# Ledger of designs, part 81: designed miniproteins, single chains

Each design is a single chain, and the fold is of that chain. pLDDT is the mean over its residues in the fold that is shown.

## One batch from the design tools (miniprotein)

Design m2804
Fold by ESMFold2-Fast:
Structure m2804 (fold): chain A 84 residues (1-84)
Amino acid sequence: SPTQDDIDRLKTYLKKKGVTPESDDYNELLLKIAEVYLKEGKEEEARLALGRILYYNELVDSEEAQKIVEGELSIEELLEKLKK
């Protein structure tokens, strides 16, 4: 489970990038961070952020999360898994 320290770190990063977080929701904060990473060309960091959302919501297991980090799933595939 995400800690308050995890949430605070995500909010601090977003504020540094000029993005005002509207909530303390871990999924929303990670999604906004993934969007920032994609805009900056940080594809591996974006995959890690999307993978954390999927793992936190039990949409992927630990083995699938590892495959995401290793680049075996595209960002488009990860975004599709987030749609419910």
Scores: mean pLDDT 77

Design m2805
Fold by ESMFold2-Fast:
Structure m2805 (fold): chain A 75 residues (1-75)
Amino acid sequence: MRWVPVGVEVELPDNPKVGDKVKVTVTLRGEDGSTATIEAEGTVVKVDGDKVTVEAEVTLPNGSRVTVTKTVTLP
């Protein structure tokens, strides 16, 4: 069964820096239409002004691994 990430949410600290470990919540959708939500540890890989890029490796319910990347704009 193939799982694809359909949602990625990141909890950032007040002053995120490259190398920071952050909580990432990934919502996955299966080929059969089922959904799963997984919490993973992500790392801040880039900070460009108010834009922060986070990357996380997630182990899917079927044992496969995927890397998810999310860019968040700070207010």
Scores: mean pLDDT 77

Design m2806
Fold by ESMFold2-Fast:
Structure m2806 (fold): chain A 95 residues (1-95)
Amino acid sequence: MLSREALERDAAIVLATAEEYLAAVEAEIAELAAQSGPEAERRRASLAAALGIEYIAVQFLLDNARELGMPEEVIEALEEYARRLRALYEEAKAA
């Protein structure tokens, strides 16, 4: 398990950039939805892979946050971020 200090720092960094990351991903998915061909396929695959990695990282933080009894607002924020990442991953894979 991560130390509480390391977990608090990592969760704060992830949550501080979550909305910017999600907005950027949503914009790229929307752009790619109208595109076809090998380059669009490569970009979708890359985006899905990046989302998968981020999702795994957030799940790791969530498991540690629950174990250490982090504040409910932090747990809820990480749960919402993970949920939105999963939804975007499914959209990227389906396109």
Scores: mean pLDDT 83

Design m2807
Fold by ESMFold2-Fast:
Structure m2807 (fold): chain A 67 residues (1-67)
Amino acid sequence: SKESEELGLLRAQQLFDQGRLEEALADARKLVETSTDAEIRKQALELAAQAAEALGDTELAKRLREE
């Protein structure tokens, strides 16, 4: 459901804020793959790109921003 996906996005954001960057990236990428909601996908892509960049994976961050 959209509510479940919104909760998933909130959890991924909390992981990012806690410095749990690998988990934040994994959860955000899962939302990009599974969600059909454009707003959730956009926010998940932005979070995934930020997490990848924070991990030093600038190439992955660039690819995610091109989605």
Scores: mean pLDDT 86

Design m2808
Fold by ESMFold2-Fast:
Structure m2808 (fold): chain A 71 residues (1-71)
Amino acid sequence: MEFVTTKDEFEGIQIVIELYNEKLSSKERKEKIKQASKLLKISPSTITNILKNSKSISEIINKLLEILEKQ
């Protein structure tokens, strides 16, 4: 990968990976999506779509990096 992430972007990506792997309560899920949205500067709906449409952690990371590169 030719993209270098900031600390905030790295932390945001980690939260999205946690959301993919963990079965969280609806309250915790909403809170973590909001936190990742702030860190990544990506809308909560976009994060939700990535989680719904991704089949692996690698796919999630690649989709997030593509969006961050376009900003």
Scores: mean pLDDT 77

Design m2809
Fold by ESMFold2-Fast:
Structure m2809 (fold): chain A 102 residues (1-102)
Amino acid sequence: SAADAARKERVIARFERFVASIREQIKTQMTDPKLKEKALKLIDKALEAVRKAAETLDFEEFREIASQIMSILNSMLMAISRKDLKAFEKQMKKLEDFLKSL
């Protein structure tokens, strides 16, 4: 419905702002070029997955997927802020596995 499309657009807009924020933190806080590149590509795949979910799923299913991805990205951001590389890589793998399950 038009109402569900508008709700999805609002969720996507919030997600895009959060993605922009986490991309900036990865670029400024991470020193390993290989890990930085891998993380940025994975975040781009997560954004693509959220957009595909918006096109193919109803609002409830879309919201569940977007919420799960957002939760993992937030855990990645927290790991960056703590300078916990092992926790960051664990969350990256969790995100990769989740995206493959879609």
Scores: mean pLDDT 87

Design m2810
Fold by ESMFold2-Fast:
Structure m2810 (fold): chain A 68 residues (1-68)
Amino acid sequence: SMAAVEAVKRVLVEAGLSEERAEEAARRITQLLEQGRGDAAGVYLILDEGLSAEQAERAVRAGLEALA
């Protein structure tokens, strides 16, 4: 969903990622969320993107809300 990608991207940009990196990461985690892999999405954001647990949880929540 483009709406979910945009919702996640916004949170990632607010967390300090560049727009290009935020878009790539948002596409990645939105795909994981669509597969029911929310824990994997959170771990990716923390380990690969360097987000805090709070920032990762906020991004995952935004994506899940946009997919509902």
Scores: mean pLDDT 87

Design m2811
Fold by ESMFold2-Fast:
Formats: C-alpha cells, sequence, structure tokens
Structure m2811 (fold): chain A 69 residues (1-69)
C-alpha cells in the first residue's frame, strides 16, 4: 500500500545518503541490483522486497529507483 511504498522509498533515499557520505559512491551510478542486495541484508521484509523488486524493474540506478518511490 501507499504507506509501505513511502517507507521503502525513505529506506532507498537513506541508503543513497549513506553511500555518498560514508563510501563516496554516487547514487546515480549505483546499480538497482546492489540496492536490493543491501536492503535485503539490512532486514527488509519479504513484502517490502517484493514491492521494491516490482518497482525496480523500471529503474537502473538508486537515483532512478528513488524517483519512482
Amino acid sequence: GPAMRRRVGERVERLGVRLHVEEGIDPAEYPVSEVLERLRAEGLSEEEVALLEKIAETAQTLTELARLL
């Protein structure tokens, strides 16, 4: 639902900030497959993963994924 989409979007945006600030990685170059792997490792629920995977089908990078959420 909309609440889960917002929560997942906030997690994607926070990951982008951490990657940029802590690891020097540009979120616009960070692949969506790596976003999914990182968030799954950080404890995303099966329902949140399924929603994110569906939205991620139309995105290549973290920045593109965040725009869709």
Scores: mean pLDDT 83

Design m2812
Fold by ESMFold2-Fast:
Structure m2812 (fold): chain A 83 residues (1-83)
Amino acid sequence: MSPELKEMMDEGSKAVGYATKSVSYKRSGDKKKELEYRAKLYEEGAETSRYAGKAGQISEKTSEENVEKNLKLAEEARKKVEE
């Protein structure tokens, strides 16, 4: 497959792993680790969307919008760690 498609799949797989970790820490009451893995989830979501656009799986505009949204959500999660 193309390098971009491979990167999209690799980042998507990491995002699923981070989502699972975030939910697990939320259930255990570890808010700091929950938010850390939530931020990582969104950061990998941004990379997945970036490579999806480069691989032609989604439009360039959709890729840019998804990257911006995911990076904003990651920043918000990281700021909540400071609370």
Scores: mean pLDDT 81

Design m2813
Fold by ESMFold2-Fast:
Structure m2813 (fold): chain A 70 residues (1-70)
Amino acid sequence: MEVPEGYEVIQVGGGSSIDDLFEIRDYLDKHYPDAKLYGNYLRSFVVVPKSVADEVVEALRSMGFDAKVV
């Protein structure tokens, strides 16, 4: 996975089904169209601009996922 300059990687865990992956994707598509989602429902990575990384982490945690910048 190649990370563009000015972007952060967020590791996401705590998913239990493909529906969890769709929930994350739907959230990102609505609020952060430049975000990229990689991986599967058990472990995924979100690549977002550094300026919104903390906001995305808090949003994912509020949805019940384990999220952190790596």
Scores: mean pLDDT 78

Design m2814
Fold by ESMFold2-Fast:
Structure m2814 (fold): chain A 88 residues (1-88)
Amino acid sequence: SAATEDLIQRLKEAVVKLENGEPIEDDGLRVIAEAASKGISPLNLQVLAQEHLGITLTLEEATQVLDAANDVVIEHGVEDLKRAVEKV
């Protein structure tokens, strides 16, 4: 859906900002990005999206959104690990 695609785009951008230590000005999106980076369940994302953004997601859509966000978190985490190992 258009709402799911919009949320995926916004959440990916928010997760990138969060991992870079940059401020996220949308408080609802910030809460969701922080939760996604900590590995929340699709069920928890459905609750947070409804509460903070007013978006109703199916379980399939919530899983799709989290998969997209987790790809960013994993990629950034791998680069952070490489940097940490090089400095030790």
Scores: mean pLDDT 75

Design m2815
Fold by ESMFold2-Fast:
Structure m2815 (fold): chain A 87 residues (1-87)
Amino acid sequence: MLSEEEIIEKIEKRLIEMSKLDTASQQEAARELAEWFLEEAKKNNLSEEEAIKLLERAFKRVEDVVPDSVMKMVYTLFLEKLAEYLK
């Protein structure tokens, strides 16, 4: 299992990579990141609050280099998938 710091570092790297892509590729990459992060959160037995806090920590680290639109896209898709999982 990945540590919390390793998860954050992987989210940061993928967000920076997404910022360099066109809009269609950004949407696909954001969906992949949201799905990957939900699986990592499940593997690490993270609560909803803990998972959201990890995402927020990753966003804060890249806020100066990654557009808000990319971060909002990932956040929205993650919350949608998390809500589906908790049904």
Scores: mean pLDDT 82

Design m2816
Fold by ESMFold2-Fast:
Structure m2816 (fold): chain A 56 residues (1-56)
Amino acid sequence: MKEMLEDSSPSAPITDEKAEVEVRLVAIAAERAANGETPSLDKNVPVEEVVKEIEK
């Protein structure tokens, strides 16, 4: 019931700088899809596929 020890501190930072770039690419792709601005992107596309489209 009461367990508030280091539970609100998810120390899960990105160790690789590359991961940071991918996260941003995915976020951008998701935002574009949500806005309806993406002409060739689906809502259920794997992260890697999305990254490839955004990077090009």
Scores: mean pLDDT 56

Design m2817
Fold by ESMFold2-Fast:
Structure m2817 (fold): chain A 78 residues (1-78)
Amino acid sequence: MEELRERVIRLLQEVFGLSEEEAREYIENVIRAHRLGGENAGLVDSEGARKAAEDGKKSDEEILEELLRALEEEREEL
């Protein structure tokens, strides 16, 4: 969701003082880390592979929603 990504970018700029380009790169790195973590865990047993596949099946939207909530909580504490 482009609208969700745009909200996360805005919060990253406000909370951490990142530029728009830095915020976009941060989001891409978070999404990439989630996807790679799921793939690497697939090398263990079949139950571990299933759990990793569920974590790796988090859509970009779900990852961005989790990041948005974390950023909103951090902003509220300030």
Scores: mean pLDDT 66

Design m2818
Fold by ESMFold2-Fast:
Structure m2818 (fold): chain A 74 residues (1-74)
Amino acid sequence: SAEELQKEADELEKRSKELERKGKELIRKGDRLIASGDPEKQKEGLKLRLEGESLLGLAGIERGISNILKKKAA
């Protein structure tokens, strides 16, 4: 039903926002480590940045699915 599609869309939107917040946090932590000038911290920072970017990518996919489901519900 349209109501079930809307509920699923809302859950995906909530999850996408959580992933986006986590991704942005990891990128911020990574960027600080990269800016430290310490080679070992820079390596860790690059790993955290990559992990954060991966979470942002997943958040974008889930947001896209949510938007499609909302259009079908409307």
Scores: mean pLDDT 88

Design m2819
Fold by ESMFold2-Fast:
Structure m2819 (fold): chain A 85 residues (1-85)
Amino acid sequence: MEEKLKQAVKKLEEQIRELEREYEEAVAAGDLETALRQARILAGVLEKLADFYEKLGDEKKAEEYRKKAEEALARADALAAELAA
């Protein structure tokens, strides 16, 4: 198992924490356009983290992050629909 993969996981986890914080701040401020953007970016980063956990052999974490990515995408779709109304 390569140390490079572990470092990539740590970097993605840091990005996810920052994106989640920015998303929550945008929602609290009523900035739905920023919330939508952050939710879409978050979904992509969560999918990438799931792929990395799968490569590390952590199937349970891979499945958990895939589910979180689907949830983030669903939230993005809901926000996009609200903004289009």
Scores: mean pLDDT 84

Design m2820
Fold by ESMFold2-Fast:
Structure m2820 (fold): chain A 84 residues (1-84)
Amino acid sequence: MPELKPERMTVKEGETATVTATGSGSVKGSTATLYDSQGRVVGTATVDSNGKATFKNLPAGTYTVIVTDEDGNKSPGARLEVTK
């Protein structure tokens, strides 16, 4: 089961938000899905070989990130807040 760190992060608008995925196996190739405050999918990123997924150019708002591995296991949600 993948896990996300940090469970809560804050970035400024225009900065890169980086979430680290960990698990008992390789998390490379897992999909990080970004949800808005209404639960709508607004973006996805692929977890790299260092366990990192990056989101760029996000508008100000509150988001939730969930990582899904290739076996369909989902992480707990991590909160991402983008400020102006």
Scores: mean pLDDT 76

Design m2821
Fold by ESMFold2-Fast:
Structure m2821 (fold): chain A 82 residues (1-82)
Amino acid sequence: SDSSVSSTRSTIVDLTRRRVSYTKDYYDHYSGGTSDDFDRGDDYRGVVDRVDDDINRRVDSLSSDDRTVVYNDVRDVTRSSN
């Protein structure tokens, strides 16, 4: 059953896109966030760290060949979103 691998790849790509979109939206919404607002920085980093952990867990479940493909997909999405 390759559906789990296909689903995992799709999920990793979606999480990567959401991470980039969330980052841009968060910075845009808070515009030049103040250096005195530590809580905003901590909350943002916590969310990003959790997304990164979820991505890493899913990548770890893949074969070396599938990891290479996913790595290229993530890189393309990240570059296209900049």
Scores: mean pLDDT 67

Design m2822
Fold by ESMFold2-Fast:
Structure m2822 (fold): chain A 73 residues (1-73)
Amino acid sequence: MPIRVDVTVYDSNGNVVAQRSGVADDGLGVQRLMQEALDEASKGKPGTYTVVLRLTQGDDSQVSTGTVEIKEP
């Protein structure tokens, strides 16, 4: 079943810095949308980001929240 994906990325101050929405057929598609949102949010800026992932399949929906630290290379 196709998965509806909504990704929102927040900076350390709680501001929305990136959003991505789409449809994925599997977990790889979900991961791609998350990575695209995180790449847009960071754009080479190190810091702590909060990622909120909403997955919807049919009538079921799930929300996951994770924190990601991006360090300078």
Scores: mean pLDDT 78

Design m2823
Fold by ESMFold2-Fast:
Order: C-alpha cells, then sequence, then structure tokens
Structure m2823 (fold): chain A 101 residues (1-101)
C-alpha cells in the first residue's frame, strides 16, 4: 500500500488528498489543526481506495481530527507500529542518489 504523509494549510491538504485518491494511496494528514469535513471525506476516500483496514482507518481519521500537535505525533507513532504489524513497508518511494555518493 502506498502512503502519503503531509501537513499544511487547508488548500494544500485538499490538493494532496485529491492526489492520494487518484494514486490509490492512503493519505495521512499530520497537520496540527483539525481537517475540514471536505478534507476528511477525501482522506476517507483515499483510505478506501488504498484498502486500509478499519482499525488503521480509525487511527488515521483521529490524526486528521486532532487539533493538538503532540497528539498528532503520538498517533503517528501508533500508526507506524500498526503498519509494521500489518506488514506494510511501502513508504513514499524515494529512490534518488544521495548527493556525491
Amino acid sequence: MKIIVAHGDEKSRKEIAEEAVKEGAAFIDASPKPASEEVKELIEESLEKAGVSEEMKELIMQIAETGDAAEVQRLLGKLQEELAREGVEEGVGVSGDPAAL
């Protein structure tokens, strides 16, 4: 499963969520402010398209609804643990040569 983790303003969150839906990727909104209803709907659609479990979906939606940066970080840590337990190792897929290596 492809995962996109991002934070930003309302417009950026909406654009990234729409991109995640198109790619079939799970969008995790790590913004320290609660997502709007519109962004939450897009996040939910991205999770459905990516085939995310109900337990994982609940956790990701809690992250999106959280208005506290410390809670977002705590929930992200829990999400990483759950992803590892479910055997999901697919990150954002960065394969670039490190500069001068």
Scores: mean pLDDT 72

Design m2824
Fold by ESMFold2-Fast:
Structure m2824 (fold): chain A 61 residues (1-61)
Amino acid sequence: SVVLSKEQQEVVRYTADKLVAIGAFIDYRLGKVTREEALAMAAKAGPEAVKIFNELLEKEE
């Protein structure tokens, strides 16, 4: 059992969300998934992952 502080838990969650968003974005860019499917992958992780995914899309547009 590992206990993290609230601040450490937030950093871990943000990092996990960011990795999911990046993975979804890479799969979308490689043509493995549609934009909607990639958004659904990010949405499963949470609203922060969706935000990061949309920021990556804005940099491409």
Scores: mean pLDDT 81

Design m2825
Fold by ESMFold2-Fast:
Structure m2825 (fold): chain A 52 residues (1-52)
Amino acid sequence: MALTPLQRAIRELLAAGVDPDAIISAMERLQAEGRPVTPEELRAAALEEQKK
């Protein structure tokens, strides 16, 4: 496989114009809160970070 589901979600967010820093911050927040780092959770968290 060329990409994992999580990597696919990251590529989709980047293609939509979400900043890489927002994606990184979202992953760090999910890990710090003990939340699952799934494609769905990452997309939701990255969009919230982007709104800052």
Scores: mean pLDDT 77

Design m2826
Fold by ESMFold2-Fast:
Structure m2826 (fold): chain A 61 residues (1-61)
Amino acid sequence: SALLVQKAIEAYEQLKDDPEAAKKVVEDYRAKAIAENPQDSPAVEAISDGLLAEIDALEAA
């Protein structure tokens, strides 16, 4: 979706300077995507959890 692409770009830009800000962008995506399409909640939560795990892995590396 356009929202996912927009938020992924925002998270990537934040990630280089502030991983916590990148995580907040992911959480903002989760909240907005679920509010817009509640039927997609399981998929949105899985995507968001995956992105948060990737940010944590990159920060630890």
Scores: mean pLDDT 80

Design m2827
Fold by ESMFold2-Fast:
Formats: structure tokens, C-alpha cells, sequence
Structure m2827 (fold): chain A 86 residues (1-86)
């Protein structure tokens, strides 16, 4: 049903948001490799489910993390991949 589809979408959006929030907490603690893993997981989940807004938030957080480490070429690739056709 439409109601079940909406509830499923909202649940996945919350899962993506939770991964991003946890990644932000890990990044604040200097646990950058773990933060990167969670952001990439959030991007993959967002892409798989065509969740544009939360996908953009996850990608922006990973871009900010990569740029803080001087990994600008990788940050560009993340943006290209996040907006690639599915």
C-alpha cells in the first residue's frame, strides 16, 4: 500500500540520518576512518533507495571530512558518484 511504502521510506531515511549523525560524532572524536565508513554506508543506502535529500547530506559530510584531510580529488569523486544516474 501507499501507506506502507511511505513508512518504509521514512524508516530508511531515519537509518541514513542515524548513520550520518554517528559519523559526525566519530569525526568529532578524531575517529576519521570510522566516520568515513559510516558516511560511505549512508551514501550507499541513500543511493540504493533513491533518497535524494539524505544522500546529499551524507555526501556533503564525507566531502567535508575528505577535504579536512587534504583528500580533495577523492571528495570530487564522491560528489560525482552521489549524483551519478542509477
Amino acid sequence: SVQEAVQRRQAIEEEVAALVRRGEELARQGRFAEAERLYREAIALGRRNRLGIVLTEAANNLVRLLRSQGRDDEAVQVLKEAYAPQ
Scores: mean pLDDT 86

Design m2828
Fold by ESMFold2-Fast:
Structure m2828 (fold): chain A 110 residues (1-110)
Amino acid sequence: KLEELKEKVNRYISRFEEALKSPLDKRKEILKEIFEEEGVDASGIDSMTDVALAIHIIAMLEALNHLKRAIEALEKGDYETAREHIDRARFLYPGPVVEKLVEELEELLK
């Protein structure tokens, strides 16, 4: 039940890592695709500066890595460690993509 979400998070990590290595136009394209995939408003991305976009991607990568660790903790039944990693992800990137992934994770625990 957690495997699909873990695979999704791992794919987003890989895509954001690719975005950081990409030119600005491709970086914006990758971020817009991820936002659209999660049903998040992507209209503001084209107006972001290079620096703002890089900061957002780095913060999202850190948050996604914490969500990955949360899922791994849940697979082991370690709910306390999972909660700590979820809280850390929200702190690092209190944005709609991370909130959507947290909502999906919480639904899988019902």
Scores: mean pLDDT 81

Design m2829
Fold by ESMFold2-Fast:
Structure m2829 (fold): chain A 70 residues (1-70)
Amino acid sequence: MEEELYKKAKEELSKQSREEVEKVLEQAEEAIKTAEELMKTADAETQAILERGIQYNEIVKRAAEEVLKE
């Protein structure tokens, strides 16, 4: 699942301009930071949702970083 999501993200990001990919990377990093901060005070159910969000944005971040390397 993570690899499939990564492949799709990388494919979509490779169609965008460098500036657009940089913005996606920045947004993913901010989403991760926000979720990590919220996790400090969240209940177990909310933490599970936030963990999924962090995982998704980590995959998007990795795809964006790889596209920007090319």
Scores: mean pLDDT 81

Design m2830
Fold by ESMFold2-Fast:
Structure m2830 (fold): chain A 94 residues (1-94)
Amino acid sequence: SNEEEARRLLEKGLEIAKYYNSEEVAKLIQEALEDMSKLPEVIKRLDELYKEYVEKTKELAESDRVKAMEYAFHAGAASVARRLLLEAQKLLAG
């Protein structure tokens, strides 16, 4: 069903967040998994989090390159998760 497919997309996003140790991204996806009505809010928060991680990556690029790379991975996780949740939202809308 569209609901089962939507849940699989969110679960995939959660796996990606866990792989990158992106705890805030994982928490947001988990909130949507527990209550699908929160999808629009979670998608917006993932976009905001992506922008924050990109800014931190730039800020740390000269002073702490390893930490900058870690934030770049978190930005990647947030971006991919957001894309998957947008597809889930389309499935649930019909």
Scores: mean pLDDT 90

Design m2831
Fold by ESMFold2-Fast:
Structure m2831 (fold): chain A 78 residues (1-78)
Amino acid sequence: MEAERAEGAAALRAAGFSDETVAAALEAEALARRILELPREVQLAAFEAVKAATAGAKTQAARIRATLAALREALAAA
């Protein structure tokens, strides 16, 4: 788990993403995995929130941050 996250972080850094964006991506992945263990209604609400939040994102970094914010709100509402 943590070794796979370290490899994912290294790949994102190699792709040119900042350390802040990499940290946000890893947190978003961890929250998404937690949400997938919750009831389907919570999963669907989270996916719709992510879709709405990312619709205006013009860069991959902005999309990652919007995803993290939407997942945090969905998990807090569950």
Scores: mean pLDDT 75

Design m2832
Fold by ESMFold2-Fast:
Structure m2832 (fold): chain A 107 residues (1-107)
Amino acid sequence: MEREEKIRKEAIEKFGLSPELVDEAIQRLGVEEVERILKLLKLQNITDPDVVEYEFKRLIERAEIRKPVKPLDEELRQKMRDGSITREEALAMMEEMKKIVEENKKK
């Protein structure tokens, strides 16, 4: 996405962050969360590159812990409510996922 490239470029060129660190953060948290972290760094007005890198890593770790995880079954229920899938389809998919999880445990 064009937005991902823009955020990556800003993090590397403006904040002096390593490309590998920025790419890892985008992969783990998504572009929107990385953009939010960069905005927080800008507000803190930190000029020392080592401090910026430290704070970026700290904010990534904190954001990853705080990120709400929606279970797949909850997403299917929501799609059923929105009319994107039928109730029968949603129930079949949830049951199939439960079966796969249980089979993987029984090895």
Scores: mean pLDDT 68

Design m2833
Fold by ESMFold2-Fast:
Structure m2833 (fold): chain A 71 residues (1-71)
Amino acid sequence: SLRVRVVSVEKLSPSSARVTVEVLDEETGAVVGRRTLTVERADGRPLSDAEMEAIAQAAQQGLQTHLALEE
């Protein structure tokens, strides 16, 4: 089984962020993959701390769901 964790959330501009997640093998605890995504607010308004956290959680959930479908 694979588990996804958020490693970092980096603000690139007031309205954009980069999220880094790692994929862990639950049996060994080893990092078996790393993914990054860049997100930008469509309206160009500043991202709040709560929105940054929501983006990070959405990225983690999205990759976790993708891996569950691919196994």
Scores: mean pLDDT 76

Design m2834
Fold by ESMFold2-Fast:
Structure m2834 (fold): chain A 60 residues (1-60)
Amino acid sequence: MEKELNEKFKEINEKSQKEVMEWMKAHPDWSLNEMLAFGQARSEETFKQMYEEAKKVKEE
């Protein structure tokens, strides 16, 4: 169970991180603060997805 959950976490985090970095590089007119805020929001979304996966495992 934990091994499969960790694998999903790794996939979610890896894809999210690549998308964030590519998106930030594609928007050179964004300020550092705006890019930081976007990165933080995406990190929260990533953790939310991880939490939902963990919650499903715990509630089943």
Scores: mean pLDDT 70

Design m2835
Fold by ESMFold2-Fast:
Structure m2835 (fold): chain A 80 residues (1-80)
Amino acid sequence: SDEELIEAARKQGEGLVAYVEETAPSWDEEQLERAIEAARETAKLARELYEKSKDELERELAKIAAETAERIVEILEKAK
């Protein structure tokens, strides 16, 4: 169901944030810079999808992706 897919996306996002919080302090400068660039691009694309989509499921998944990526950027910038 749509609800199960949304819940799975939330859990995946939470797991990714936890992984980054644990591992990012050990990453070198080049790894941090590449990860920040990728996360910023993901956040931008996900926010654009959230704003433009007419589909409720697509909007909720895009919102989760955007919030996850934005949180990852914050963590990575603090680790730098």
Scores: mean pLDDT 89

Design m2836
Fold by ESMFold2-Fast:
Structure m2836 (fold): chain A 71 residues (1-71)
Amino acid sequence: SSSEAARREHQKEVAREVAEKLREIGDLIQRLIEAKRKLAEAQKAGDEEAVKKYEEEIKKIEEELRELGKK
């Protein structure tokens, strides 16, 4: 009975950790979409400084996604 409770608690912890990672990934994807939209706007405006800024932001977000994607 107590061993069954411990197993359920462990499963809940694993599920919580997975849910948190998925939320973090979702937030990063949303930020990536926004950064890409901003990059497209900067490209249309011919703002080379803003283009470089958003390209670097995109690279940082992609790096964070890569780190979170590690098993």
Scores: mean pLDDT 82

Design m2837
Fold by ESMFold2-Fast:
Structure m2837 (fold): chain A 100 residues (1-100)
Amino acid sequence: PLQQQLQDIENAVEESNLTKEEVERLLELLNKVREESDIETELQNLEALINYVESLGEKGKALLAPLNLLKEYLEQDDIPTYLVLLGTLKQALEKKKEEL
């Protein structure tokens, strides 16, 4: 069910112990993913985003499952589901940034 996946993304962002600066960096990387016209390049940018989150260690751990889910949908060419989940992640991160 899509609704559960959206809730899991929102919960992961809320549970993350990211600083405002780390959230801002994550949003910058996420916006770059969305700017790409080619799926191969978009996948590469999404992998760079995942690598950044992994580099944050325990602080970013909750976000790894949602990010890998985004990668799976993009790899499956399920662009409509990918875009809905990507939009939800971006909105949750923007909300978290405003609360920090």
Scores: mean pLDDT 82

Design m2838
Fold by ESMFold2-Fast:
Structure m2838 (fold): chain A 69 residues (1-69)
Amino acid sequence: SLEEKAREIFENMSEFDRGVLAVEAAVYRVIDNLKTAEDFREAAKKNPDEKTQLRYLQLALLEEELEEA
């Protein structure tokens, strides 16, 4: 599934790639008002491009991790 693939990518990210993902999350928060893991999951469902869906799911996983901290 796309969720399993996104989770595998996320769990194997370098510190640098996690930093890039965090900057992308901050940009989406300011520009597109995407703030929560659920916002990113909804964005993934609405996007027809699989690569973009995978990236939104990675952003959702980052937000879930931050919400649990």
Scores: mean pLDDT 84

Design m2839
Fold by ESMFold2-Fast:
Structure m2839 (fold): chain A 91 residues (1-91)
Amino acid sequence: MKEKLEKEIEEGIVEIQLGVLESVPNSEYAQKLVERAKRSEDIEIQKLLAQGAIAVDQKDIDRIEKLRAELEKKGDFDSAKILDEALEKLR
């Protein structure tokens, strides 16, 4: 019961984060990450992509690098590449 509630809360948080990101001015990299998150059926990948889009918008280099590594571990190399391109523009 607790595990199911935690998953439903995480899914709801991801949906809210994606909705907010669509309504605010974001970089093209943040927009690409939001689009990929909407196409993903994996909640863990959606969560990482939503956090990545927020980190790119906030210009949080350390968090972008951490999320990029986590996406590579999950096998989402295309999304990791988007974060790498965002990092090159922020460095």
Scores: mean pLDDT 71

